Designed miniproteins, single chains. Designs and how they scored, part 71

Each design is a single chain, and the fold is of that chain. pLDDT is the mean over its residues in the fold that is shown.

## One batch from the design tools (miniprotein)

Design m2462
Fold by ESMFold2-Fast:
Structure m2462 (fold): chain A 70 residues (1-70)
Amino acid sequence: MEKLKKIEKIRNEVFQKYRELLDKKAAERGVTLEEINRSLSPENIALRTEILKEMLKIYDELKKKFEEEQ
């Protein structure tokens, strides 16, 4: 139970920071989150690819933490 709670807390914190990063990037580009998700522009496609890489990193960190805990 305690180990699962720790993983959930880390996941939630990482997702929170990730959401903040998304908002920051949207503001920097002068676009909305909706624009980023729906736009077919090369810039927004590249941003979505970056986002996917960040998600993979999050999963890797969670997996590593889980392995350390056995």
Scores: mean pLDDT 69

Design m2463
Fold by ESMFold2-Fast:
Structure m2463 (fold): chain A 81 residues (1-81)
Amino acid sequence: MEEMERAAAEVAAIAKELEALIADPNATAEQLKAAIEKGRQAIARTVELGRRLGREDFARATAEAAEPALEAAMRKLLELQ
């Protein structure tokens, strides 16, 4: 229970970080790469915890909520490269 709540909070925090980097005209490709990798790892951990704890629907909803921010960050990263 607590692990799932912490994992979801981590994903939400990373989504906010990605949104801030997308809005920042001075964001570097290195910062975007690091934040995207953190986001992917946090989502993977949340999905795995959801499977183990029988909270797959909650884990999937958490991952889906973060996906637009990851996609937007990846698009910005491609523009900077």
Scores: mean pLDDT 83

Design m2464
Fold by ESMFold2-Fast:
Structure m2464 (fold): chain A 81 residues (1-81)
Amino acid sequence: SDELLAKVEELIEKAGVLAVFGRKEEAKALLTEAGKLVGIEPDFSSAEKLAESIKEALVKAGMEEEKAERIARNVAKLLAE
């Protein structure tokens, strides 16, 4: 639903902002919360696996694949730094 996509996207965007400010544990908590809404567990073992799991969560919530991949890649990179 549009409501589900909006909530998942909001949590992932907030996680990205937290990651920019070095608040990585809080960012991970928000990504985990977003994943729970769509039955996906984020994989924090690598930036590549994290990007894959975030993309899967966004696509399951109803986001277009290309947009989901771009957002997921950007958020995963911020958490890898």
Scores: mean pLDDT 88

Design m2465
Fold by ESMFold2-Fast:
Structure m2465 (fold): chain A 67 residues (1-67)
Amino acid sequence: SAEDRRLAGQALSAAYRKALDEVEKGAKEATAVERIGPATGRVTVRDGEFWEGEAVYNGELLARYSV
């Protein structure tokens, strides 16, 4: 549903912000995972840039991004 995708997108955004925060603390590469209810976002950032991400809802892969 639209709400499922919105929630998964919020989890992905939260994971991205968390990974960026770790890189700002001096990490060259960081992977962060955030959960919002049944939604999970996982993002990897390298050298301050988005590298890859996945959005999952109730174990179903909704979106996968990579460079």
Scores: mean pLDDT 81

Design m2466
Fold by ESMFold2-Fast:
Structure m2466 (fold): chain A 74 residues (1-74)
Amino acid sequence: MADEELIRLIEEGASREEIRKRGLALGLDPVVIDLAITLANLMGPEEAARAMREAVEKHGELTADLVLELISKA
């Protein structure tokens, strides 16, 4: 799934450029990609990946509003 690929790239510590390139290729919203990168910079890649996976499991998809909520809790 597109969200899981984005989360995996972040968990692996991929560069901002690689995350944006791969996320855009998967058809993800640029805003969601940039917010996910911001979350990883605040929490660290493993913790951000865990939080985003939990959000996807609970809500079905990764949205800008969900990532903003995670950032507000970081």
Scores: mean pLDDT 84

Design m2467
Fold by ESMFold2-Fast:
Structure m2467 (fold): chain A 98 residues (1-98)
Amino acid sequence: SQERFDKNIERLIEELKKYAKGSQEDFEKFKETFRKLARAIVEGNLKEAVELAPETIEALDKLGIPDSVILDLKRLLEGVKNNDITAALMLRTALLQE
């Protein structure tokens, strides 16, 4: 549901914010592009998700979060960028978890 999706996105974003060393502006940029990519994924619009992935990865990298925290997320985003359906489905599952 939209409500579950919004809650899961907000939890992930707030968790990443704890480790972010970049500016608030860089963080807001990541939030905007990631929300768009995440919505494309849950709506089954893989083409749009692939097109958004490079910008989302760049925005994530600017936050200066340690790889120990973001490596799995970064790998999933790189998979989406490369049109990997398994990576897209794994990300979708994480975004729709109870």
Scores: mean pLDDT 83

Design m2468
Fold by ESMFold2-Fast:
Structure m2468 (fold): chain A 59 residues (1-59)
Amino acid sequence: GPLNVEALRRFLEEHPDLDYTSIAATLLNAGYTEEQVRAALLEAGVPQEAIDAGIAKAK
């Protein structure tokens, strides 16, 4: 199913100590596509460069 951006934003607020690589790896392992993870993190307010670095390391 689609990634819930509001749930992701709350998760990020509740887990400020997590790096974006760990978050990206968790979502990819849960079966979300790279495009879904990228779009959801961008909409949740994560900077584009952090998303790019996190996804690249998580692959």
Scores: mean pLDDT 75

Design m2469
Fold by ESMFold2-Fast:
Structure m2469 (fold): chain A 74 residues (1-74)
Amino acid sequence: TRELLEEAMRLAQQSLPPIALQIQGAASFVLAGDYETGKELVKKAQKLLQTQKVTPQQQQNAQQAIDLVQQAIS
């Protein structure tokens, strides 16, 4: 679980800053045991990923990071 969240935060660093901040926030709350807030921030990150102009590399890194946070929650 911790390793998945650490990898998610690392991948988020390679994303657009507003998206990275939401993913890093989500991972931090999940690490602290606050899964409800973590899921909320993941949804915000997904919304930003759909509305912000990102490079293909940034999109792949952000989506992979989101997937890792979701995997850690389940």
Scores: mean pLDDT 82

Design m2470
Fold by ESMFold2-Fast:
Structure m2470 (fold): chain A 58 residues (1-58)
Amino acid sequence: KEEGLLETARLSGIEAKEVGGSVSYEEALKNALETAEIRGVSKEAAEKAAEIFVKEAK
């Protein structure tokens, strides 16, 4: 579900920030698109997930 994808991205971004890792938007989008395809969620949701991940990972 879209909601689950976005929430997973948010939590993963927070964890990435705590670990001190950084990920580019392009890498985040690639991962989000792969997960969206597996979960049957839209590319639009994947783009939102990537944005959320990068924002939280800052």
Scores: mean pLDDT 76

Design m2471
Fold by ESMFold2-Fast:
Structure m2471 (fold): chain A 66 residues (1-66)
Amino acid sequence: SVEQAKLLRRFKQRVEDARLTESDNETFRKKVEELYIEVKKQLPEHLIKDVEEFVAEQIAERETLE
């Protein structure tokens, strides 16, 4: 739905904002985990996998930089 698409877009935007504003990898990871927990409560199960894959990618890329 349009509402679900907006929620996913907003989630990805918030993760990108955290990537730009949080210089510490530990703080970034905690922020992304917090955002994931909140968005997971609002999404139907069939969209959860897309969010999980996105989160794993963002954390892995940041951890590699450490």
Scores: mean pLDDT 77

Design m2472
Fold by ESMFold2-Fast:
Structure m2472 (fold): chain A 68 residues (1-68)
Amino acid sequence: SQLTSKADFTAAVKSLVPKVSLTQAQVDSLYQLAVAAHKAAKAGNVELAEQREKQLLEELNALQKKEP
């Protein structure tokens, strides 16, 4: 399936952490992990795809535990 756009990804992440002011660098880092996971899955590298998805979720969880 097609990877979501960076704008849609940013909106979704902000919805998950509405009290956190995301920097452009944080958005770029998170989106890079999503892109890397998608590319790994497309290449058949399931282990790498799962590892990148886990990193994305862990970064999002860390942001939820911090106030701006």
Scores: mean pLDDT 75

Design m2473
Fold by ESMFold2-Fast:
Structure m2473 (fold): chain A 96 residues (1-96)
Amino acid sequence: MEREKLVEERRRLAEEARARAAAMSDAEFEAVIERLLALIREALAARAAGDEERARALEEEALPLQQMLTTWFLQDDGARAEAARAALAPLEEEAS
């Protein structure tokens, strides 16, 4: 029951992100990218300083924004897809 509710909430969040992405202006899209990049950079700096708790909190704040950018990437909107990929690149490099 509880896990099913969380899965459904994630699906609704993805659908809402897709709808918001389609309705967003370029300025609003850029604001999301800037916010996500700021959170990622602060998280990376926190990890480098050994502040794992702060890094985790910043990563949790970044999750909804990452989902929005992933939705735009999946929409194959050239410029927005490229921008979303660039914003997510630091996380992929950390995984390597």
Scores: mean pLDDT 70

Design m2474
Fold by ESMFold2-Fast:
Structure m2474 (fold): chain A 90 residues (1-90)
Amino acid sequence: SMAEELIKAADRLIETAREAERRGMSPEVVRLAKETAALAIQVAESKPDDSVLKELIKLLDELIRALERGDEEEVRRVAKEIIDLINKAA
């Protein structure tokens, strides 16, 4: 299901955030990424429309890439976009 795919993406994001922390990413940015993943998991449990789940999965993948690059500004930008989408869908 799309909800299961979102949860898997969020789990990958949490692991990637831990690796980014080990590489010296600021604790505040790492915490933001982890909190964003936790919110995405909660949204998946609410059974939203597949269109919302699909968009969240794409944004979580973008967030993972930003974490892998060590791009803190991009992490903040994408995390905000995810949170804004979640708030609009609620």
Scores: mean pLDDT 86

Design m2475
Fold by ESMFold2-Fast:
Parts: sequence; structure tokens; C-alpha cells
Structure m2475 (fold): chain A 57 residues (1-57)
Amino acid sequence: MFTREEVLTTPFPVLVGRIISEIIKQGGTVTGSDGTTYVFLPNNQDLGKYIADLKAR
């Protein structure tokens, strides 16, 4: 899960890795500890394919 500060201050490659981990655990959305819901936007082909696979399950 992410706070607003974590999203803003985390370098993009590290943030992507954490988002992938949370998508695996939560099935397509990530909810921060402050209750903010972060919707994953697949601006990468591999990440979009991964979300499609999750939806097919």
C-alpha cells in the first residue's frame, strides 16, 4: 500500500516495482494506508498485459 508521500517521493522504477507487487496482492487496484485508492494506469505494454491476465482469472 502507498501513502501520498510515498507516491510523490519514490523514484519511478521503485514505484513501478511496488505497484506490481500490490497489484498481485490486491487484484488491479492499490489502496494506500491513508485510504486513498490508486488506480493503475497501464502506460507500459507488459503492465497492461499483466492486468488483462488478472482480469481473465
Scores: mean pLDDT 55

Design m2476
Fold by ESMFold2-Fast:
Structure m2476 (fold): chain A 88 residues (1-88)
Amino acid sequence: GQAAIDVAREGGDVATAAAPASDAPAVRRLFQGGIDRLQALADDPSRRADWVAWADMLADMLDQAGDAYPSAAADLRALGARLRALAS
């Protein structure tokens, strides 16, 4: 639950800070959309499979951000791995 959402939020902040100024608003919106979805699904235990799928998708987004932003790659990949571990 909350620990995974907190890691996803931290990852989104790191990715946004690493992005070029022109891309930062779009990166922030993409991660915020996924985080909002995780928060909405966390309140419904019947949607556990969907919650796990969205957490895995956010972890994949953190890996992709690491590939796009080499200066933050190690931190983004570590956060992605941590998010996957917390979501399993």
Scores: mean pLDDT 86

Design m2477
Fold by ESMFold2-Fast:
Structure m2477 (fold): chain A 84 residues (1-84)
Amino acid sequence: DEMLAAFSEEQKELLGARALLRAAPEWEKKYADASEEEKEKRRKMLERLRERLAELEARVPGLSAAERAAEEELTAAALEAIEA
């Protein structure tokens, strides 16, 4: 949390978008029984998120290594929580 305060607004957005996309498989399972309208809204949100992430990755130099490290940490933590 305090670590994110060191990053610019674009860098924070990049990390946030990455984390949300990483959680997508789990929350898609959670919302599998949602209405077609809600599923469509979710798909549109994911599309926009992926487009924005691609733009940020092109425009924000030097964050990729930190993003990858954070992504691996988040995966390990999420898997541990599920297995518990």
Scores: mean pLDDT 66

Design m2478
Fold by ESMFold2-Fast:
Structure m2478 (fold): chain A 85 residues (1-85)
Amino acid sequence: DVEDKVLAEAKEKLEKEYAEEFKKAAEINRKLPEEEKERIYREIALEPAKEVEEAEKIPDEEERARKIVEIEVEATLKLVERVLE
């Protein structure tokens, strides 16, 4: 399961490099109004959807999985950055 392996590696890397940022973002997110949370998610989630659709056209399974995970990681970091602002 190539996607699971690539995703696990990416999660381990993120938890190691961005543990403090994720913790701070989670704390701030708990204090945000639900409406504001929904707006941030809608704004950020729509962009990676297009990139994922393009990545799904990659015929190589491993390359496709890596590209999709890369897009998801970038979206997660953008979300964390927006929450921390």
Scores: mean pLDDT 72

Design m2479
Fold by ESMFold2-Fast:
Parts: C-alpha cells; sequence; structure tokens
Structure m2479 (fold): chain A 95 residues (1-95)
C-alpha cells in the first residue's frame, strides 16, 4: 500500500541464519549471500553481516517500509527451503 503513512517509515531488522542438520558453515554463508541479494532487490540496505559462531550468522538490514518486511519473510522462507538453514527475525525497530 504505497499511500499508507506507516509504509513510509524505514525499519531496522535483525535476522538470524542458523545451520540445520547436516548444513555446513559454507552453506550458511551462501544462504546469507542469497538472502542479501533478495533484500537488495526489495530496496533494502545491508547494515551488517557477521558470524555469531561457526553455525550462526546475523544480518542487520534497513528496509524502506513495513510492506517490504512481508516480502523479506517470504524470502527468508525460500532461503530456508533451498539451503536447509533456519531463519528468524530477532528484532524489528522503526528508524
Amino acid sequence: MPDSPGSDEPLRVEIRIEAGEGVTPEDVRKAAERLVEKIRELGGEILSSEWLDERTRRIVVRLPSTEVLYRLVEAMGEVHREYGVYTGILSVERL
């Protein structure tokens, strides 16, 4: 909804990507890179992308609106299915 006042506020979103059973750190990195590409296609900005441990990666992104958050959740589900990683949102903050 492009005319919604709430859709004009940028969001800071923290995302966790964790290795599933049999998933390597390299697969987690590839999953993170794929999610980053999808986020950029949605008009999001990557603020940070870091390893929390050898199996878990954290990505912090800036999204242009709440509408893009729903598309991000769909993209996270696609990455989970393709790479066998667990994806989750750790926090969502209005900027």
Scores: mean pLDDT 80

Design m2480
Fold by ESMFold2-Fast:
Structure m2480 (fold): chain A 88 residues (1-88)
Amino acid sequence: KFPREIDELYEKILELLDQVPDEALRQKLRNYIDTAVTFALAGEYDLALASLRKAKEIVENDTSLSPELKEQLLKAIDEFIKLVEEKK
């Protein structure tokens, strides 16, 4: 059940990342999300949370993202953080 919930959030975040117009920003965010998924599936929840919080910080501090996309990304990342925190 937990791996399925991670997979659903991962797909949702990837769909949102496809809407990020800056390729470098998109790749950087993708790397942190991929790292978080890898650690979460391995049971390394603190490392997964660290990676997710870094992705969140990058999104919060970015000035090029539309307000709508930024809100959607932050919401999805917060959902992932909550899911991982509930598991540990």
Scores: mean pLDDT 85

Design m2481
Fold by ESMFold2-Fast:
Structure m2481 (fold): chain A 62 residues (1-62)
Amino acid sequence: SLEQLRKSLQEQKNSLEKQAADSRQQSAAFRAQGDLVSAGAAEGNAHGYEDAAKSLAEKVSQ
């Protein structure tokens, strides 16, 4: 049960890291198009996902 909980937290962390990376890519694409408003929003989303992933990583790997 503990191993399954650890695996669940690790998968959640991986999901958040992927969402952060995807948001970073979206931000870069918007900047390339000159859409700084959308780029800023995507960057903000990336920061949120990165912070959440970091919090989970500290609980998993501590």
Scores: mean pLDDT 84

Design m2482
Fold by ESMFold2-Fast:
Structure m2482 (fold): chain A 75 residues (1-75)
Amino acid sequence: MEELINAIKPGMTAKEVKELIGEAFSLSPKAAESTYNSLIDLALLPEEAKEDDYVLTEGDVKRLQRALRIASRPG
């Protein structure tokens, strides 16, 4: 989990983050997209942040990292 969180950087596209999620959790591209979209909702980011060409800001990355830490809790 920490490695995935540290790999997400400002200036990355949503597509790149979806690929990182798929790699980190061994998910299919469709499952990685679904997981990313759920994290965007949990992070309270705009719907546009789900589009492949959306460029994540520093604030977006911080919110997404927080959402990942919340989602990674067992339970």
Scores: mean pLDDT 81

Design m2483
Fold by ESMFold2-Fast:
Structure m2483 (fold): chain A 96 residues (1-96)
Amino acid sequence: AEEIARLLEELAKAIRALGGDEVLANSLERAAKNVLENKEDPLMVEAALSMALMSASIAARFTGDEVARLAAEAVAHAANGDLEAARRELERIRAL
């Protein structure tokens, strides 16, 4: 749970550093907070990740933004428990 929250916080930070979508960045920070506050409830953690994935997927679809697309992929990997793949997508965002 703590690693997932840190990943979501780092994604939000990376999006802001690139001048990306503030609504998406705020949604990812909110999801990170929800993960930390509910880390003892797996269903609540899963719900927070699902909301983050929906927000990122919507942003990617409507903006065509590469940063939003990579963020959606990172959140999807985290939701499937693949934190290594999620971190690789974060590194790709940081390289933009």
Scores: mean pLDDT 81

Design m2484
Fold by ESMFold2-Fast:
Structure m2484 (fold): chain A 90 residues (1-90)
Amino acid sequence: SSFLEKSQKLNEIALKYGKKIEAVLKDEDKAHRATSLVRTIALNILNASEYPGAQPAVDKTLEEALKEFPGEGAKYIEEARKEAEKVAKE
């Protein structure tokens, strides 16, 4: 289905940007946390595209991730968000 195809693409985006964030961090625990947050943000974006009540979860997880990972990490989180939003709008 279209939903399953979008879900697969969003998982690929999360893995792609998680890997980029891992490459710039020196701490494996922080890298795993960043990858998990990117995946959560991407899935919340997909949910919000079908269920408007899910938008606060997107906003909250994005705010928390950007606060926890400033600088280059925040850059990759924002790039992942933009790609995920494009997929969700397909």
Scores: mean pLDDT 81

Design m2485
Fold by ESMFold2-Fast:
Structure m2485 (fold): chain A 99 residues (1-99)
Amino acid sequence: MSEIELRAEILAALLRIAAAIARQLAPEGGEAAREVAEELEKAAEAAERFDYETAREHLERAKRIAEEALPEHPEIASALAKLAELLLERLEEIEEEER
């Protein structure tokens, strides 16, 4: 297994864990937490296929949805936005090494 393949596999696993967390927060975080979970699941599926462009698009949507929910659910929305940001940073590291 290459180091890049291992990092991609770890990123996909982290995206799935993040989606599960967002789904568990949905009863308190409302519709936005559910939508964030769906976008994170789509990002994980794209990352598993090494489609980093599609994974980035879904992560950026997840972050935007979370940021838009800040007035209604500030604590949960802030946590989800930060989580999406950290996952985007991980994705950028993988893309940089493939260049």
Scores: mean pLDDT 81

Design m2486
Fold by ESMFold2-Fast:
Structure m2486 (fold): chain A 112 residues (1-112)
Amino acid sequence: AAAQGAALARGLARELKGLSQYIKNADTATKKQILQGLPKIADLLRAAADRARSLGADQAADALDKQADQFKDLYQQYKNGADVNTLAQKFAEAAEAGARALADAADRLAAA
């Protein structure tokens, strides 16, 4: 239902915003740990997208799938030797954009 989809999207928006803020203030070792964890984070986002879709929250599901794809791409860049600080910046920007998209989806589900 719309209320359940909105709650899921809002919770995930908060988590992505938190991750964006955390990596911005992280040292190099912590940035590397986050980047190394991207495949697991992407898998969790895909599972969340499937759940959002089952609740009829299609816009939230699409935002989560896009976020998972972006995180998988950043991980491939990391494995290929791309600069950790550049990737951390891209991750923070992608997570912040994803959080905004999820918050917008939640507002549409809850308010309309």
Scores: mean pLDDT 86

Design m2487
Fold by ESMFold2-Fast:
Structure m2487 (fold): chain A 95 residues (1-95)
Amino acid sequence: SLLEELKKKKEEELEEVRKKFEEKLEEVKKEGRMVELAEELLEIEGIDTSGLSDEEKLLRAAEVLERRAEENRESNPELAEHARMVAEALREAAE
């Protein structure tokens, strides 16, 4: 019974973390800060953003995150899922 209660609590905590991440991503979208997010991600990866259009920055950042998601698929599934979510949001912003 105690193990069952701990499992349920951990599952509820994971769901809340996921929901908070989704809400934070939606805030970035609503604030129109997706290009800033893309630039920060590319700078972390050591990619020069000078000469790139806003659309190119968004698409390049999405490609980087998609690669990171693939690399972390088995070792860190939660990070991989979050990376995929951000990549999808960046691609949507580029449209």
Scores: mean pLDDT 76

Design m2488
Fold by ESMFold2-Fast:
Structure m2488 (fold): chain A 61 residues (1-61)
Amino acid sequence: SLAARRDAVLARAMKEHRERVDKIEKENPDKFWEGVQKTNRDIADEYRAELARLEAEAAAA
């Protein structure tokens, strides 16, 4: 269902956010907060794009 696909996109976005934040903490701790802010924006943009794609696919069916 579309709802299940949306839930999967959210779960993936949350996992990716956690992984990117963990990587910043390990590799660039001096820029941690700057990196977190960028990651928040990037993940939000990616999440919105994926939702728009799912809705377009549903509308085309």
Scores: mean pLDDT 83

Design m2489
Fold by ESMFold2-Fast:
Structure m2489 (fold): chain A 73 residues (1-73)
Amino acid sequence: SVEELKEQALEHLRKAREALDRGDLPEAMAHLVKAQELAEKLREAGATQVAEEIQEEIDKLAAELTRALAAAG
């Protein structure tokens, strides 16, 4: 269901944030990939607004991850 997809996407975003805060860049990236897959499923299900909101959070975390990767080497 759309509700289950949304809950899963939000859980992966939360885990990506936690991983990024710990400096676990590979784990943060893995959770962002899962959130992206779920955002695409939400769009396919017609939940365009929810998918857009999730994509905005993915983009913010991806920007933070990119800066952290640049700082690491």
Scores: mean pLDDT 88

Design m2490
Fold by ESMFold2-Fast:
Structure m2490 (fold): chain A 85 residues (1-85)
Amino acid sequence: TEALRARAEELAAEGERLVREAERAHQDGNLQKAIELYERAVELYGEAALYYYGAGDDAAGQRMAEKAREVLARREELEAELKRR
């Protein structure tokens, strides 16, 4: 439905915002904040994927799942960096 798609778009946009905020935190040397923001972005992209699937948009759902996986990988890299401090 259009309502499910609109909700998915809102969640995806919020995820993008948190990714940009996490990138700034990383550039500022605040690894812990960047990790927390990336973790929240993964959750939002995951929710967006579910809403797209609910709307019958499997292609958009798969793209959101891929974005969640990419952000999760970035979080894991920063977590490894933090542990090497």
Scores: mean pLDDT 88

Design m2491
Fold by ESMFold2-Fast:
Structure m2491 (fold): chain A 79 residues (1-79)
Amino acid sequence: LDPSRKLSAEEVAEILERALELIKDPAVAGELKRLLLQAASQGDENNNVSVATLLEVIEQLEKRHPEAAAIFRELLEEA
């Protein structure tokens, strides 16, 4: 993963939707949504989010939900 790469809000939403299909726990899904909304609020003027910012989301999620963090990381690598 290139940490300087930027993803559009649409690309991030697509990765989130795929992750939500794989993450069966609604509480964990809610936490991922919360972290991504927070990251998106820090996006640039076109709502693009850097891979570095998404990796920080993964790191925060991994502290409580390592399985969900692994799913999101794998989907991000495929994007």
Scores: mean pLDDT 77

Design m2492
Fold by ESMFold2-Fast:
Structure m2492 (fold): chain A 65 residues (1-65)
Amino acid sequence: SEMEEALEKAKEKVKEAEKGGDVVKRAAAHDLGLSLEEYEKMSQEEKAEKLVELHKEAGRDPLEI
């Protein structure tokens, strides 16, 4: 389904951000409206779900993540 595809894309982006070090993690946290500490306390699944949710709230296609 499109929802599963969007979530899979979001999970890949979260995984890449976690490999990018503190600077990339801070940027990802800021994009989600979170502090770095809050971001790091979330699971990869929670981060991916939050990213998909924000794209929907903005009226954007989640597949364009």
Scores: mean pLDDT 74

Design m2493
Fold by ESMFold2-Fast:
Structure m2493 (fold): chain A 78 residues (1-78)
Amino acid sequence: SEIRERLEKEVKEYVEESKKWPLEEQEKEREKLRELLEEMKRLVEEQKAYSPASELSIEYLEELVRGLEKVIEEKKKE
């Protein structure tokens, strides 16, 4: 799907860009993304608003969080 391919590319670009940020900024952005992800999951569950679009949005945020967590862990090991 074109949307999925676009989102995967955007995740990759975001992760590469995030490697340049200071650790504190990386941790702040991770926390913001986690809060947004949990809020979206809660709203989708409460409203039974499961659709391909909402599922892709949740997957996108999950991949951003995972990518950023990996960047943070790698930076902390240096």
Scores: mean pLDDT 82

Design m2494
Fold by ESMFold2-Fast:
Structure m2494 (fold): chain A 101 residues (1-101)
Amino acid sequence: MAQRVLDAVKAVHAHGAAVEGLEVDEAKLTPEALELFRRWEEEGLSLPEVFRRMGELIGLGEWGEALAEAVEKGEVSERAREANEAILKLIEPVVEKERAA
C-alpha cells in the first residue's frame, strides 16, 4: 500500500513540475510512477484532474477531491491540509526504507 501511494505522489509531483514548465527527471521515478505520469500527460489532464485520479488509485478519493478543489480555488482548505498530512504519513515507512538502503 505505502509503495503505491509513494508512486502516485511521485507521479503527481512530476506532472505538477511539467505543468509549471520545469524539467522532470524521469530517471528518479519508479517504472510505476513513470507509467502514471506519462499516461496523465498523454490524456492532457489538468493538475486538479490528476489529484482526483491519484485519490482513486490509492483508495482515498475524498482526499484527491479535497486537493483538486484547493488547486482550482487557489486556497488550501482544512480538508486539503488533512489530506496532505495523511498521504505523507502513509509514505513515511517506504521513504525511510529507501533512505536506509
Scores: mean pLDDT 72

Design m2495
Fold by ESMFold2-Fast:
Structure m2495 (fold): chain A 92 residues (1-92)
Amino acid sequence: SEDLQEKIAKVLYDRLTTLSPQGLQRLAQDLQLPERVVTDPRQTAQVIANAILQVKEENPDLTPEQITERLKQNEELSWVSIEDVKLALKEL
């Protein structure tokens, strides 16, 4: 659902933006994240929300821990924490 993806994306965006701009930039550099995480955190939150929803839709019986491990198989999403996944799943 597009509405569900947007709700999850908003929650994740709020979490990403709790860091100061300097803190988010340092995190991105330390974890070798795409520059887009810093320059477009809203788009980054939407990508994460979509990835979580796709994994859950394809594998409905997976736990938050297992969903997090599946996301870590994607190098660009390996930094996503279990707490971010749990936060997203609360919107389901």
Scores: mean pLDDT 71

Design m2496
Fold by ESMFold2-Fast:
Structure m2496 (fold): chain A 83 residues (1-83)
Amino acid sequence: SAAAERLAATSTLEQLKRGAQIILEGEPDNPEMVAHAQAVLNSTDLLEAAEHFLHMLDIAVQKLKEAVDNVVKKKEEEKAKKE
């Protein structure tokens, strides 16, 4: 993909693997995130690693959106009082 080519143009395989390793150290509960992170670590090709890393970024963005929504919901639940 064009996005993977751009990421590969501005990154090294070692940098992508370091990023994937850091994410795995955070013990993500999403099996798709774990699978893509492991695929980055096992990649020997920069473009292949970049494609898997982009999938990790897409999952992270979605998780961030869900985390924001959960915080908003929790604040509303605190105001409503659970009794």
Scores: mean pLDDT 77

